# Ledger of designs, part 3: designed miniproteins, single chains, continued (2)

Each design is a single chain, and the fold is of that chain. pLDDT is the mean over its residues in the fold that is shown.

## One batch from the design tools (miniprotein)

Design m4070
Fold by ESMFold2-Fast:
Structure m4070 (fold): chain A 98 residues (1-98)
Amino acid sequence: GEKEKKLEELIKELEELKKEIEKAETKEELLELANKLKNLILKAMEVIEDKKILLKLIGQILRIIGVEIDLELGADLEEAKKRLLEITDDVIEILKKA
């Protein structure tokens, strides 16, 4: 249905975002991509009614905020990148089960 189509489109956008994260070379680029990831999760939450899935997505937003805080405090760029890629993969798997 329309919900399934929107989730499939969001999953494709998340796969493209992974490629952008892998290519990011600066803190500013990673912070922009972290914000894009949060916005895609928020869009998914608009079409998901399952409370357990919504709570899992909120958990992923909190993980992203943790990465953003660590980046502002001078965390290693490659470590932050790896963390955002892991979160993006987890979000894709959550959406596939939605």
Scores: mean pLDDT 90

Design m4071
Fold by ESMFold2-Fast:
Structure m4071 (fold): chain A 87 residues (1-87)
Amino acid sequence: MKYRLDTLAAMAMTSSISGDTELAKASIRQMYTLGKEAIRNGDLESARYGVDRLRLVSKYSLDSGNTDISQLADDRAKDLEKLIEEA
């Protein structure tokens, strides 16, 4: 799980800087899906790691001027954190 989240975070960040908005958003959505899967499997450590990686993507995208990508990553991180609290 952690390796897959790292790979998707790297894809989201590099796609954001290259202007590939579709790939960046798809990578963020896939990270959120993996985080929800981790919660369903009781793997809260991987789910929390997913929140951390989404927040990293949000910061990186904001620093790169990609506010839409930053906002999507931040929103998905908050959604995941709420689901973890409910688990």
Scores: mean pLDDT 85

Design m4072
Fold by ESMFold2-Fast:
Structure m4072 (fold): chain A 66 residues (1-66)
Amino acid sequence: SLKEKLEQVVEELLPLAEAAYTEGDEEAKEKVMKLLEIVQEAAKEMEKNNDYDEEKAAELVVKLIE
C-alpha cells in the first residue's frame, strides 16, 4: 500500500536525519529535506487527483529517494 511504501521512505530518512544533526552534514540535511518534500508533494497530488494510483505515487516517491 501507499502507506507502507511511505513508511519505508520515512525509515530511510531517520538515519540521514540523525547523521545531519550529529555531524552537521549539510548534504545529508538537504537530502532529508528533499525527500520530505517529495513525499508531501506525492500525497498532495494523490489527494488532488483521484485517478492517481496509490502504488504509482509510492513508486514515484521511492524512485526519487535514490
Scores: mean pLDDT 64

Design m4073
Fold by ESMFold2-Fast:
Structure m4073 (fold): chain A 88 residues (1-88)
Amino acid sequence: SEEQDKKVVELAQQTAERALRLADQLMQNVDKIGRERAAKLLEQMIEELRQVRELLVKQARTEEAKEEVRRILEETIEYLEERRREIE
């Protein structure tokens, strides 16, 4: 269904935006949180995003929607992995 695929893609976008916002907040507060704890939190967020990606890809009906969900969440995961590498 078109509506279902649109909702799945929208949820992927909302999930990505929230994760990016939280990651940026973590990076801004690394000095207060500590590098080791901040890296651990980023690792947990990355793992959660991988799980959400798998779930939303399964819920999408069309190949186009599946690919869009993967693109959005994989780009977000790559961003978080880059941020994590900066603080290791």
Scores: mean pLDDT 89

Design m4074
Fold by ESMFold2-Fast:
Order: sequence, then C-alpha cells, then structure tokens
Structure m4074 (fold): chain A 101 residues (1-101)
Amino acid sequence: MEADREALLAWLRAQGLPDEVIELVRKIFEAKTREEARKAYDEALRVMREHGVLTPELAGALATLYAETIRRIDPSVPLDELIAEQTALGDRVQAELAAAA
C-alpha cells in the first residue's frame, strides 16, 4: 500500500501536477472518515480547476480514488452506492468542464 501510494504520487508529480494537488491526493489516501475523504476530494478538484489542469480523466481518477478510500474506511458500504456517488461526482465535473469550454 505505502510503496504503491508513494509511487503514484511520484508519478503525478513527474507529470507536472502542482505540489498542492499532490498533497490533496495524499490527503484522500490518508482520510480516516468519509467526511475527510469528501473534503480532500472537493479541495483537490477546486485546486486543479484553479491551476487549469482539471480534465475529465483526472476528475474520474479522483472520483475512483475517493470511492476506494470510502470502501477502505467502511467496507460495509454497498458497492452500488459507491458507484452511484462516484458517477454523480464525475458527471458534475464533466458538466462543469463542458460549460467552461
């Protein structure tokens, strides 16, 4: 887990993402509650949008990471519920990016 996490963060940094975004992605991984995970996800989207690096693909990757984090925190959460939440989060960002284009 830790080695895979640091490898992902190093790869994202190598792609030129701002350190602030890398730190927020780390906070998603380290979240202990659903509230902390959601806050880190929302902050990551906001900062990526501010820096002009938010893409539909990155938004989807963050939504997936969020869902995986929630499942790790509370394995009893139904997969269908997580998929629905992940889809809703992705659709919202997709609509926002389309409106901004």
Scores: mean pLDDT 74

Design m4075
Fold by ESMFold2-Fast:
Structure m4075 (fold): chain A 93 residues (1-93)
Amino acid sequence: MEAEALALVREIGAMVREAIAQGASREDILAAVDAAEATLDPRSVALLRAVVEGDLSRALALALEIVRAGKGEEALEQARAVLEAAVAAAKAK
């Protein structure tokens, strides 16, 4: 459970680093997170925000709740969608 929560945080962290490597700034990613708040699961969005901001204690707490609810895979899919949108927006400049 704790190990699964840590794995989820690390995987989202890797995805964030990949998005930045593809040209999305931290500000671009946070803008995409803000846009997603109206349409995606609030806990998944909060987890992605915590990871981007480097708030590891909040990220771990949210990841643990998500994993316990059996929503880890869904959280990864939502993070991927937000980060892909951030990269697309950055490339359109």
Scores: mean pLDDT 85

Design m4076
Fold by ESMFold2-Fast:
Structure m4076 (fold): chain A 70 residues (1-70)
Amino acid sequence: SSDDDINQLKQLGNQSVQNGQLQGPDTALQNYQDFLDLSKQYLDQGNHGLSATYSSAAQNNQIVMDDLLS
């Protein structure tokens, strides 16, 4: 169920944080959003190189989320 999926995602995130390991899908989602925002900021500044770099970082976090939810 959706509630079970959400609870599993929260548990994975909490375990990753507590163990000092890579964080779970909730952190990947936050990173995705943050990197998209940075990509837009640098694009607005005319810095296409940094915009592309942060866009790529966002895409990598989307892949992590997809793998964990599939």
Scores: mean pLDDT 66

Design m4077
Fold by ESMFold2-Fast:
Order: sequence, then C-alpha cells, then structure tokens
Structure m4077 (fold): chain A 80 residues (1-80)
Amino acid sequence: FSEEEKKYLLEKLEEVHEKLLKLSKENQLEALKSMADYYKEIDPKIAEVVEEAIKKIEAGEDPKKVWEEMYEKIKELIES
C-alpha cells in the first residue's frame, strides 16, 4: 500500500472499530460480513482475517476479544 492508502485504510478501520463496539451481536456479525466483502476487493489476506473473526464469534468466542485480535492483525497487514 502507498502511504496515502495506508492512512485511508487505518482511518476506516478505526471508524469500524468504534462502531462495532456499540452494536448488538447480530448487527456486529452483519457489519463484519460487509467488512470481509469490502476487503476481498482490496486485499484477500485482510478479508481472510475478518472471515476468521466471524467464525470465532459464531463459535461462541467473546466478540470483544476477537475484535482486538482482528484489528491488530489487519493493522499489521495495512502497515506492512
């Protein structure tokens, strides 16, 4: 990614993070599915991280813990 693209993607990731923390579990899963579809067009590796987070939440893991792990991995991929 270019520096401008990294800045844009990190800003969008931060907006999504704040929004997800305020949503119900059902709305969080819908938001994550939309996020995965968005990233499939941009970077398939980022989409894979989001899809793994969806699987973990559907399997009954703590959503807040899963989001923290997801955001750190996505941030690393964008900053690379």
Scores: mean pLDDT 76

Design m4078
Fold by ESMFold2-Fast:
Structure m4078 (fold): chain A 70 residues (1-70)
Amino acid sequence: MAESGARLRALLDAEGQKLLDQLLEAVEKKNWSEVTRLLNQLYDKVRDNPAARAALIELSTEVGKEMFAS
C-alpha cells in the first residue's frame, strides 16, 4: 500500500492528495464505510487520467486485500 499510495499521490493535484491521505487514514482505522466513500471520490477524480486511474486500481486491490485479511 505505501508504494502504490506514493505512486498515486505523485499523479494527483492537491485536492486528490488530500482525499488519498484521508483514504489511508480510514484504512489504518479500519473504517470501511469511509474507505468505500473516499475510493468512489478518487475514482471520479482520476477518470480522465489513465496513469492515475491505473495507480488507483492497484491501491484499491491492496485496500481490498487489507479489508479481507482479518
Scores: mean pLDDT 80

Design m4079
Fold by ESMFold2-Fast:
Structure m4079 (fold): chain A 91 residues (1-91)
Amino acid sequence: MVKITITIEVDGKKEVYEGESKKVESAIAGVAIMLMSLTKPADITIEIEVDGDAELAKEAGEEMVKIAKSMGWEATMKFEGNKVTIELKRK
C-alpha cells in the first residue's frame, strides 16, 4: 500500500491532505493533477510511503520531482527508508 500526505502552505495558511492508494502510479497522478490545478505561489511538502519497498518509494519521489519541475516548481527530495519527502516551492 502507498500512503501519501500533502501539506500546502499559501499566505501562512496550512492545509493537510492524506490519502492511500494501492498503486504508486495513482499517487503520482493525484499529485500531478493537484499541481496542475494550483496557480498561486505555495510551499508544498509531499510525503509518500510505500509499504516494504524503499526503492519503489525512491522511484515515485523521482517521478514526482520530474513532474513538478516540468510545471515550474523548485523541488528537492530526501529518503528515509521506505518514505520519501518532497519539498516544492513556486514563486
Scores: mean pLDDT 79

Design m4080
Fold by ESMFold2-Fast:
Structure m4080 (fold): chain A 65 residues (1-65)
Amino acid sequence: MERLEELKEQALEMAASRGAEVEVRVEGDTVHVTIRGASEREFAQLASALQILGVALGLKVVVER
């Protein structure tokens, strides 16, 4: 649960710094992160960073647009 909050806080901070919005939802054992308002390049960078963070935290993360 604490690892999920860490992922959520980092996702919000990273997206906010790029002028994007983030929605985080949990379905079963998978964390869905939806990024809106980012350019295609910024989305790719955010998605990569969040997937790496998810692996480090031991979470299954799916990044969507």
Scores: mean pLDDT 80

Design m4081
Fold by ESMFold2-Fast:
Structure m4081 (fold): chain A 94 residues (1-94)
Amino acid sequence: EEALKLLEEAKKKAEELAKSPDPVASMAGKNIAEGAERAIKALREGNYEEAIIILERIEEGAEKLAKSPKVSEEDRKLAKEIAELARKAKELVE
């Protein structure tokens, strides 16, 4: 499933973000990684409505972090990549 592959990639990037020395970025990374895991489970169980809700929240959270001037450029880039992956996964599921 293409959407699952995108979510697995988003989860890996979120786990990398979770290792950030910035507490805002690391907390966001942990929350996104947990969200991605829940979305993967929802998709595998055929719960598309729940997966879409989770994906939208991941996209919104990651986009907000990507636009934050208080976070490093590396963390902003990672957040932007996560947001794009979540958006694409959502489009495939909708």
Scores: mean pLDDT 86

Design m4082
Fold by ESMFold2-Fast:
Structure m4082 (fold): chain A 90 residues (1-90)
Amino acid sequence: SKEQELLRLYGQLMNAVFKGDREKAYELLRQIAELLGIDPEKLVERVRPVLDKAMEELKKNENDIVKQMEIISRLATEVERILLELKEEA
């Protein structure tokens, strides 16, 4: 289903961010946008500053798993907000 595919892509996105794979993270964001009927460029532009900050913070906290979990949780909340806003604007 569309819901199962979204959950799969979102899980892959969070994993790519955790691994510091910037290219894969942006590719997954484009796939999520296409699945949701959102403009991929608009989604990438809105998420870029939040995602880049999260990746920088993860690199600085590579030996602190609790801090890494906090960073990922905050990123997930912000990405969800952006997706909801763009979905309402479409």
Scores: mean pLDDT 86

Design m4083
Fold by ESMFold2-Fast:
Structure m4083 (fold): chain A 110 residues (1-110)
Amino acid sequence: NPEYLALSPKGKGIAFFLMLYHEAKKGNDPLKETYLNLAAAGLNKNPKELQPVLTILSKDLTPEEIAELVEDLLEVVKPNNKPALLQEIKIFIKQNPEFKSALEPVIKKF
């Protein structure tokens, strides 16, 4: 996957914790909130990593799973960082229009 190889070390860490969160949430694992908060902390420092991270996750996750993940992330990130993260999600949708119908309601909520 060329997009995975192009991820920065920070982007790889964020993608790793988001995948752990997704799996933990499905299994109702008590560590799910820890994984989400670690991913959110990475994105608060590096909001531009969100679009390339979503591109990697979109290879394994459905549009509905990506939308749920993004909504959960936007609930826990710092309010001042939401505009930058929303911009990254809009770039992701332009590059991956099949995710638009699932993600547009999430973007409108924030």
Scores: mean pLDDT 85

Design m4084
Fold by ESMFold2-Fast:
Structure m4084 (fold): chain A 60 residues (1-60)
Amino acid sequence: MEAELLAAIARQAEAWEAGALDGAEDRALFARAQEAPPAVQDAALAFVERRAAAAEAARA
């Protein structure tokens, strides 16, 4: 489970970099990550923070 969630977060990060992020799959993944070990939660939070920073920079 943990390794699969980390891999799923990495794949969504690659999809986001490519401009092909699926919002529904993204939301479902983060819901599952909230009950996962801290390492998975940290990875999910880092991905969210990275996207938020990129969106703010793009709208400045």
Scores: mean pLDDT 77

Design m4085
Fold by ESMFold2-Fast:
Structure m4085 (fold): chain A 63 residues (1-63)
Amino acid sequence: SDDELVDSIVEEVKDIEDLFKAINAVYERLVKYGKEKGLSDEELQRLLTKAFLKVHFEHVVRK
């Protein structure tokens, strides 16, 4: 599912200490995925928001 993909991408970038670089890496991966799967702009925006919140939690709130 899309949620499993988001979790996988967040896991891939968790070792990036710089929050900005981690967010950029997630953005690039999800945009590529959305293009390959033909996701709408709205669907891609929802996935990006979900992924950004998870990255923020791991890098700012939890760490």
Scores: mean pLDDT 76

Design m4086
Fold by ESMFold2-Fast:
Structure m4086 (fold): chain A 70 residues (1-70)
Amino acid sequence: SDEALLQALLEEARAAPREVAEEGRRLLEERGIDIEAFIERMRETYGFDPRTALALAALQHRRFQEELAR
């Protein structure tokens, strides 16, 4: 289910190294997304710390690209 996939991504994001969060920041910047606004929204809505929010963005993008490559 979508909920189970989201939970798995959240667990992976919480355990992700700094490099994954840095990749997420770069991806958001490349898309013209306000990173500070994104972090604040994730904190207010879901209680995510900045690193976890950025790592989640990278992991979601990576999973989507992998799915499209199949």
Scores: mean pLDDT 78

Design m4087
Fold by ESMFold2-Fast:
Structure m4087 (fold): chain A 68 residues (1-68)
Amino acid sequence: ETPLERQVRRLIDAVKDPELAEKYRAEADRLFGEYRAAVASGDTAAQNAALKRLGELVQEIVDEVEKQ
């Protein structure tokens, strides 16, 4: 796992709602899958799009943890 994947997983582990945590895990797995596919194809635009979405997901998870 990349350092970013580990960081996202640790953030998800801090989410108290198990259904919400599972939703975030599924979204993260999908976005990291998209990123890896873009890296394999050399599509830098797709790589940047996936990283932007991952950043947005990280912010959403942080906001949710702070509301707890």
Scores: mean pLDDT 84

Design m4088
Fold by ESMFold2-Fast:
Structure m4088 (fold): chain A 59 residues (1-59)
Amino acid sequence: SIMDKLKKGLEELDPRAISGYKLIYSSRDGPELEEVLYKALEERFGKELATVQVKNFQP
């Protein structure tokens, strides 16, 4: 799933990435998953990394 791909990719970036995954994983309801992922990654890694990471995980 997208969440599994995101978790694996985040873990490969650095150890702190697992915290970002947990934040994203527990974020539910509201907008589409992609929007939630973008927000969580932006807050976790900064705007530039969030954009790149979301794009890499979207098929």
Scores: mean pLDDT 52

Design m4089
Fold by ESMFold2-Fast:
Structure m4089 (fold): chain A 71 residues (1-71)
Amino acid sequence: MREEGERYAELGERYAVLGVILGSQGDAAGGRKYAELGLEYARKAEELGNKKGGQGSRRGAETALAVAEAA
């Protein structure tokens, strides 16, 4: 459980980073897609008990969504 929560938080973080990169390049659709994936994996990490990792990934994904909205 703890290991899976860590993996899901890592996936959420990676998707958030991809969302920021795409959004900053003007790909609003791609940025939004990866930001949403980041939020989904952050939520799953929190459900598995990794509250800190899930919160971090969620914050990153929310930032990616804001960047995509600005694109």
Scores: mean pLDDT 81

Design m4090
Fold by ESMFold2-Fast:
Structure m4090 (fold): chain A 80 residues (1-80)
Amino acid sequence: SHMAERKVEEFREELLRLKERILAENADASPQEQLDRFNVEAGELLARVFAETDDPALRERLKAELVKIVNEAQEELAAR
């Protein structure tokens, strides 16, 4: 559905903005501390978006997007 695609795209954009913010604000912290902070706030964002939908298929897509972005953040931090 158009609404589901839009919600996934909006969530992805919010996660990428959150990642850039957390990594920049915590640039002086260890890579593990940066990742831990991002993981906590990303999980909170997922919980907020989950409250907006009861669609289990959409929830699984949102969760998969979170896992993908967290894994990308881990790889990015490991390259430092």
Scores: mean pLDDT 86

Design m4091
Fold by ESMFold2-Fast:
Structure m4091 (fold): chain A 94 residues (1-94)
Amino acid sequence: KPKELIEKARQALEAGDVDAALEHIREAVKYIDENPDDPEVKEYLKEIFELVRELVARGHRDRVKALIDEILKTAKSPEVKLFAESLKAYIDSL
């Protein structure tokens, strides 16, 4: 499930559809938050981090920051909370 959402996010990003890319990332993160025991969670989070870095590199830092702030407010699992904190630290280091 998250692999399909991550692939859709990548395709949307390559097409220049930032809103669709962010929405697919949001859906993938929500799945991980609801299924933190999934053995592929670390791989999904790594791929999402790479997509976030690419969005920032393409000039969408503010949109990414808004998504991270939303995730920090809504996240229930320790895995997703820590991931969002790591993303925030990365964005703030730029």
Scores: mean pLDDT 86

Design m4092
Fold by ESMFold2-Fast:
Structure m4092 (fold): chain A 68 residues (1-68)
Amino acid sequence: SSMKEEMIRRVGEILREAGVPQDQIDFYVRLARTLTPEQSLALFLGLMDHEGKPEAARRVREVFEESR
């Protein structure tokens, strides 16, 4: 889905701006492509929580809300 790829692209940009290493972004982006939107959201929010990046977590939520 073009919409899912756009969401993943925007999330990847948010993760990069938040200082997540590119190899880690690439790993989670590949994993997210195999998951539902709900599972992908939970995955990225869990990652941002673990990394202590609440601002990035809020931006990720906004991307998924705008796409519903």
Scores: mean pLDDT 82

Design m4093
Fold by ESMFold2-Fast:
Structure m4093 (fold): chain A 65 residues (1-65)
Amino acid sequence: SELLKARQAALEELQKHMDEAVALVKERFANPEQAAELTKKYNDAREKAVEAWRKKQEYDAKIAA
């Protein structure tokens, strides 16, 4: 199913960006002198995760219909 493949891709993107955000939080704790740069990267990863989550929710709704 095309929708199931698209949903899976969105879920994988969500997981990828969530993992990136967690890694950046850990890196920020290890390198507080780089906090500003790492915070910008964290915010970018969070925004991409939210976008992927919204796409997954749209595909979930289409599959359930």
Scores: mean pLDDT 86

Design m4094
Fold by ESMFold2-Fast:
Structure m4094 (fold): chain A 94 residues (1-94)
Amino acid sequence: SEVIPSKEEQLEILNRLFEEARSKTPEEQHPLLEELRKLAIEAIELYYEGKSKEEIEKVVREMQELLSKADLPPEARMLLGLVILNLKHLAELN
């Protein structure tokens, strides 16, 4: 097996990226960031519970849909794009 981060390490990385995105996002859009963070946490939980690629990808698609409708600053959008890329990679491992 390849060496992958623990669930706790993945959640720490995710929280750091969301805190950086929050610092670059207007306050009125913080509820949207919290919704995206909840979906990202759900995807990580599904991965570590051994759920199917399909179940993880469904949550990632919900995140992509929310992000596509959001008028977020470019810097915040880039950081959230890194979160989505990481979650897609995790889906491929299950």
Scores: mean pLDDT 84

Design m4095
Fold by ESMFold2-Fast:
Structure m4095 (fold): chain A 111 residues (1-111)
Amino acid sequence: SAKELAEKALELAEKALELAKAGGDPEEAIALLEEALELLQKALKLLKKQEKPDEETLKLLLEAAEKVLEAARILLKRLTKDDPLETLARVIALILRAIGLAIEVEKLLAK
């Protein structure tokens, strides 16, 4: 269900945020955030098929997207000139995707 996907995404985003704050491996945190965003996009597609999207699940999507964004911002600040450009590109993509998802969720909540 959309709620189960959102709950799993929130768990992954929270774990990635802890890793980002702890100064651990950025690769592990990035992979968790990418998986979280895939689950959030699947949940959003299911919610958009509902005549009245479940508000509780929409709020879970927004919370998860906000945690993805927080973790990605921390990772961006930790990147140096010695990190691969593909790592920088992945982190920037996470930020843009999380912002885009949050905007779509906020629009659905405003209805």
Scores: mean pLDDT 87

Design m4096
Fold by ESMFold2-Fast:
Formats: C-alpha cells, sequence, structure tokens
Structure m4096 (fold): chain A 92 residues (1-92)
C-alpha cells in the first residue's frame, strides 16, 4: 500500500513531481524538474508528514496530512521565502 505525494507550484496546473511513500514509513527526497524545491515524506499510519525545502534559500515548511486508502488530501504551504506550493497526497 503506497502513498503518492505531488508538488504543484503556484500558478502551474501540471504537477512538477511525485514521490512514492511506502507504508513502512520510509522517506524519499524529491527534486522537481524545475528544481525549486525538495520534498521528504514520512508515513505513520494514516498520517503523512511532508517537508518541503526551497532549493535556492533552504526555507522549509512542514504539513501533516491524514489520508486513508483511496483518499486524496491537499494542503497549501507557504515557504519562508514567501513562495507557495500545493502538496497533494493520494493513498492507493
Amino acid sequence: MTALVALVPEGVRVGSGTVEVPSSGASATFTGEDPFARLTGVRDGDQIVVTVTEADTGATATVTLTARAGQTERAVLRLGSGGRVTVVVTVE
């Protein structure tokens, strides 16, 4: 059972990347094709903790999302630089 995490930069309708977060709580570092940010996801049961790090500034933001199998949840993060990114989590 897998959780998918996608970053969607503000003003862009196409996801810039996806990270597969395994059910065992493994974390993965993601850098999008536009390398504006890095993403780390950690799963604990139904909770997914996502940390976004802006590549140029090192500014970080963290959100905890609760998603069960078959659900999609979204959160908008504001980075310390003033940038915004939408985190989309889909659990399959």
Scores: mean pLDDT 62

Design m4097
Fold by ESMFold2-Fast:
Structure m4097 (fold): chain A 86 residues (1-86)
Amino acid sequence: PLASFDEVVDALMSVYDVDGDGVITADELRALLLEYDPRAQQWSQAQLDAGVQAVLDRYGDGDGVITRADLERALRPVYEEIKAKR
C-alpha cells in the first residue's frame, strides 16, 4: 500500500525542512545537496548557488523558498500517476 499524499509531502518536508519552520530555504537546499550528492561536495560556491537556484526556480513560486504548497503542486501529478498504477 502507498502512503497517503499528505504522508509523502510530510516525509519530504521532514527531510528538507531541516529547521522545522514549514519552508525549505536556499540554505537548507544547499545543506541537502552537500549531504546527499558527493559531487556537490566538490562544487564551487557559484555551482552550489546555481544548483539551489535551479531547484527554487523549478519548484518554488518565486518567493525564494519551497513551501508545503509548492511541494504539493509539484508532486500531486506524480503521486496520482503512481497511485493509479497500483
Scores: mean pLDDT 69

Design m4098
Fold by ESMFold2-Fast:
Structure m4098 (fold): chain A 78 residues (1-78)
Amino acid sequence: MVKGVIQLFEELTEEDKEFIKKVVEKLGGKVVIYYRKEYKEDAEALKEYLGVETTLVESEEKIKEYGSEKAKIVVAVL
């Protein structure tokens, strides 16, 4: 069961990175970042910033499953 999901609809900001890091540290567990191809660089930057066990997955299908078709990146805590 997923402990939490965070959806990003616009470009990744420093405030977004800090917020996401606090959420993933609070929940604890495995992190998966689902991203659209055009946001690969943002997804990689976020993974490096988080510093926890994180898997990157390029999947538009999973983004739509966890959130809105308009989401660019989805962070799932498992």
Scores: mean pLDDT 80

Design m4099
Fold by ESMFold2-Fast:
Structure m4099 (fold): chain A 77 residues (1-77)
Amino acid sequence: IPSANLVKNLSEVTCAICDAVIEPGELVSRTYLERYRIHVCVSCSLKLSKLSEDERDKKVVDADVERGVEDIKRAVS
């Protein structure tokens, strides 16, 4: 299963799902899905938790990271 945690962000990053800017010092969910690491905001992290672990992993890693993120955006919208 993917590992995820909330960490205090040390640099400006963009949420992979909603494209919101996460400023330094804000909390960000850092998920390591096999060999891919994606950053998502706290709100999108909560939406991801509603998806099954299998569905979440499959959408991100089985196809392509960019396509998987797009599928997750569609699923949580």
Scores: mean pLDDT 59

Design m4100
Fold by ESMFold2-Fast:
Structure m4100 (fold): chain A 87 residues (1-87)
Amino acid sequence: MKDTVESVRNLILDTLIRDVAQKRGIPVSTVREKVNKGELSSLLTDEERKRWLETVERVARALLDSGLITKEEAERLKKEMEELLNN
């Protein structure tokens, strides 16, 4: 089984990619390529980045409070998602 952090990160990322693709009228594959190149920030407004960072923070907190991940894993999830959203 994939670890919980990887599964949650992938779920958040897939949701983000679909949302961006729909709002920008571009293919999901194109958004995914931008993520892989570290160019996701070019497709997001400052407000959208802030909303996704807030979503990641809430998800990480909920998982930590539920005992599904450790504090270190919660911080790692937030850092990895922040790097994706700001690059």
Scores: mean pLDDT 80

Design m4101
Fold by ESMFold2-Fast:
Structure m4101 (fold): chain A 120 residues (1-120)
Amino acid sequence: MILAPKAAFEEAKALFEAGRYDEAQKKFEELTKKYPKDVRARAYYAAALIKLGKADEEEKEARTAVEAFPENAQLHANLAAVLYLTGKSDEAEKAKEKALELDPSLAPDLDAALAELGAL
């Protein structure tokens, strides 16, 4: 699996930590398109959208993606991240369980990103 280069991820993360959520969202969106299996980039993208007041739109998109491709582990991980970040912990744990059942290699990066974002 291809993950985002450390330098590119850290640049986007620095924008997020500086409160520059619109710029962070744009950089993380590009990283999620180029590296769709990087769950850290996707978790930070969701966090930036939530900070911009787009939590409901992001949750709807994540749920629709899972319904379209229920076998895709990354989409279940994306849904888990949105649900954890919005405080829907019980639903988030079920989405995470399904993601890890399909691809257990997602666990360390997903857990690290969610802990860093204060969602765990």
Scores: mean pLDDT 82

Design m4102
Fold by ESMFold2-Fast:
Structure m4102 (fold): chain A 67 residues (1-67)
Amino acid sequence: SEFEEAVASLPPELRAQVDAMKKGIEAGKLTARDIIALVEQLRKAGVSEETIGTIAYGLLSLYGKVS
């Protein structure tokens, strides 16, 4: 999927943060505000806006499905 390809393009430490975010959303422990905070971390780390958009869309879609 586009989401999986975007995550795979990240450095290992950022990939681990996205995986932890996904698990937290699935567990009902995280909110859309936590996703926004992750987006800001990815931006500060120099990740492209296209990659950030793909990851944010995937995480927000998951949040909407489980909430």
Scores: mean pLDDT 84

Design m4103
Fold by ESMFold2-Fast:
Structure m4103 (fold): chain A 97 residues (1-97)
Amino acid sequence: SEVWDRIVAKRKAKGKPDAIITRDELTEEERALLERALAGLRAYIEALRAGKEPAPEARRGFGEAANLAFLGVGEAIAAVNEYLDLLGEQLKREAAA
């Protein structure tokens, strides 16, 4: 999509693999995509915590958040890291059983 193409172009323009794209560098439309993705990732986490299958919109948001994190969007990286930390804690609990 046009929105994704613009975010990819921002990543390419940074020229450094560790450079973060901040919220302030995003247009209103790109921020709306980020907010939708973060909401979906949070819904995905909540479904898993409740022992339920994530809804299609939650799975889509998770995928969008992961793609934004891959492109270096800072808030998406932080949210994906939060998810990975939760998985790590679950694995520790299972290993301690």
Scores: mean pLDDT 82

Design m4104
Fold by ESMFold2-Fast:
Structure m4104 (fold): chain A 66 residues (1-66)
Amino acid sequence: SRADFEALVRALVEQFGKELNLDAATVEEIYARVMARADELAGDVVAVAEEIKRIAREMGFTLPAP
């Protein structure tokens, strides 16, 4: 459902923010950008996780090596 998808995206973005020590405004921006592509992501948790990383890199954050 939409509510389940929103809860999933929220949980993943908040966990990502804790791991990288991001401020609340940055977490909300990442959440908003992921949700703007909700239909394209089709509820796929792997696609959501990769989209979070892509957005963080676009915002200038350096992520650990894969």
Scores: mean pLDDT 78

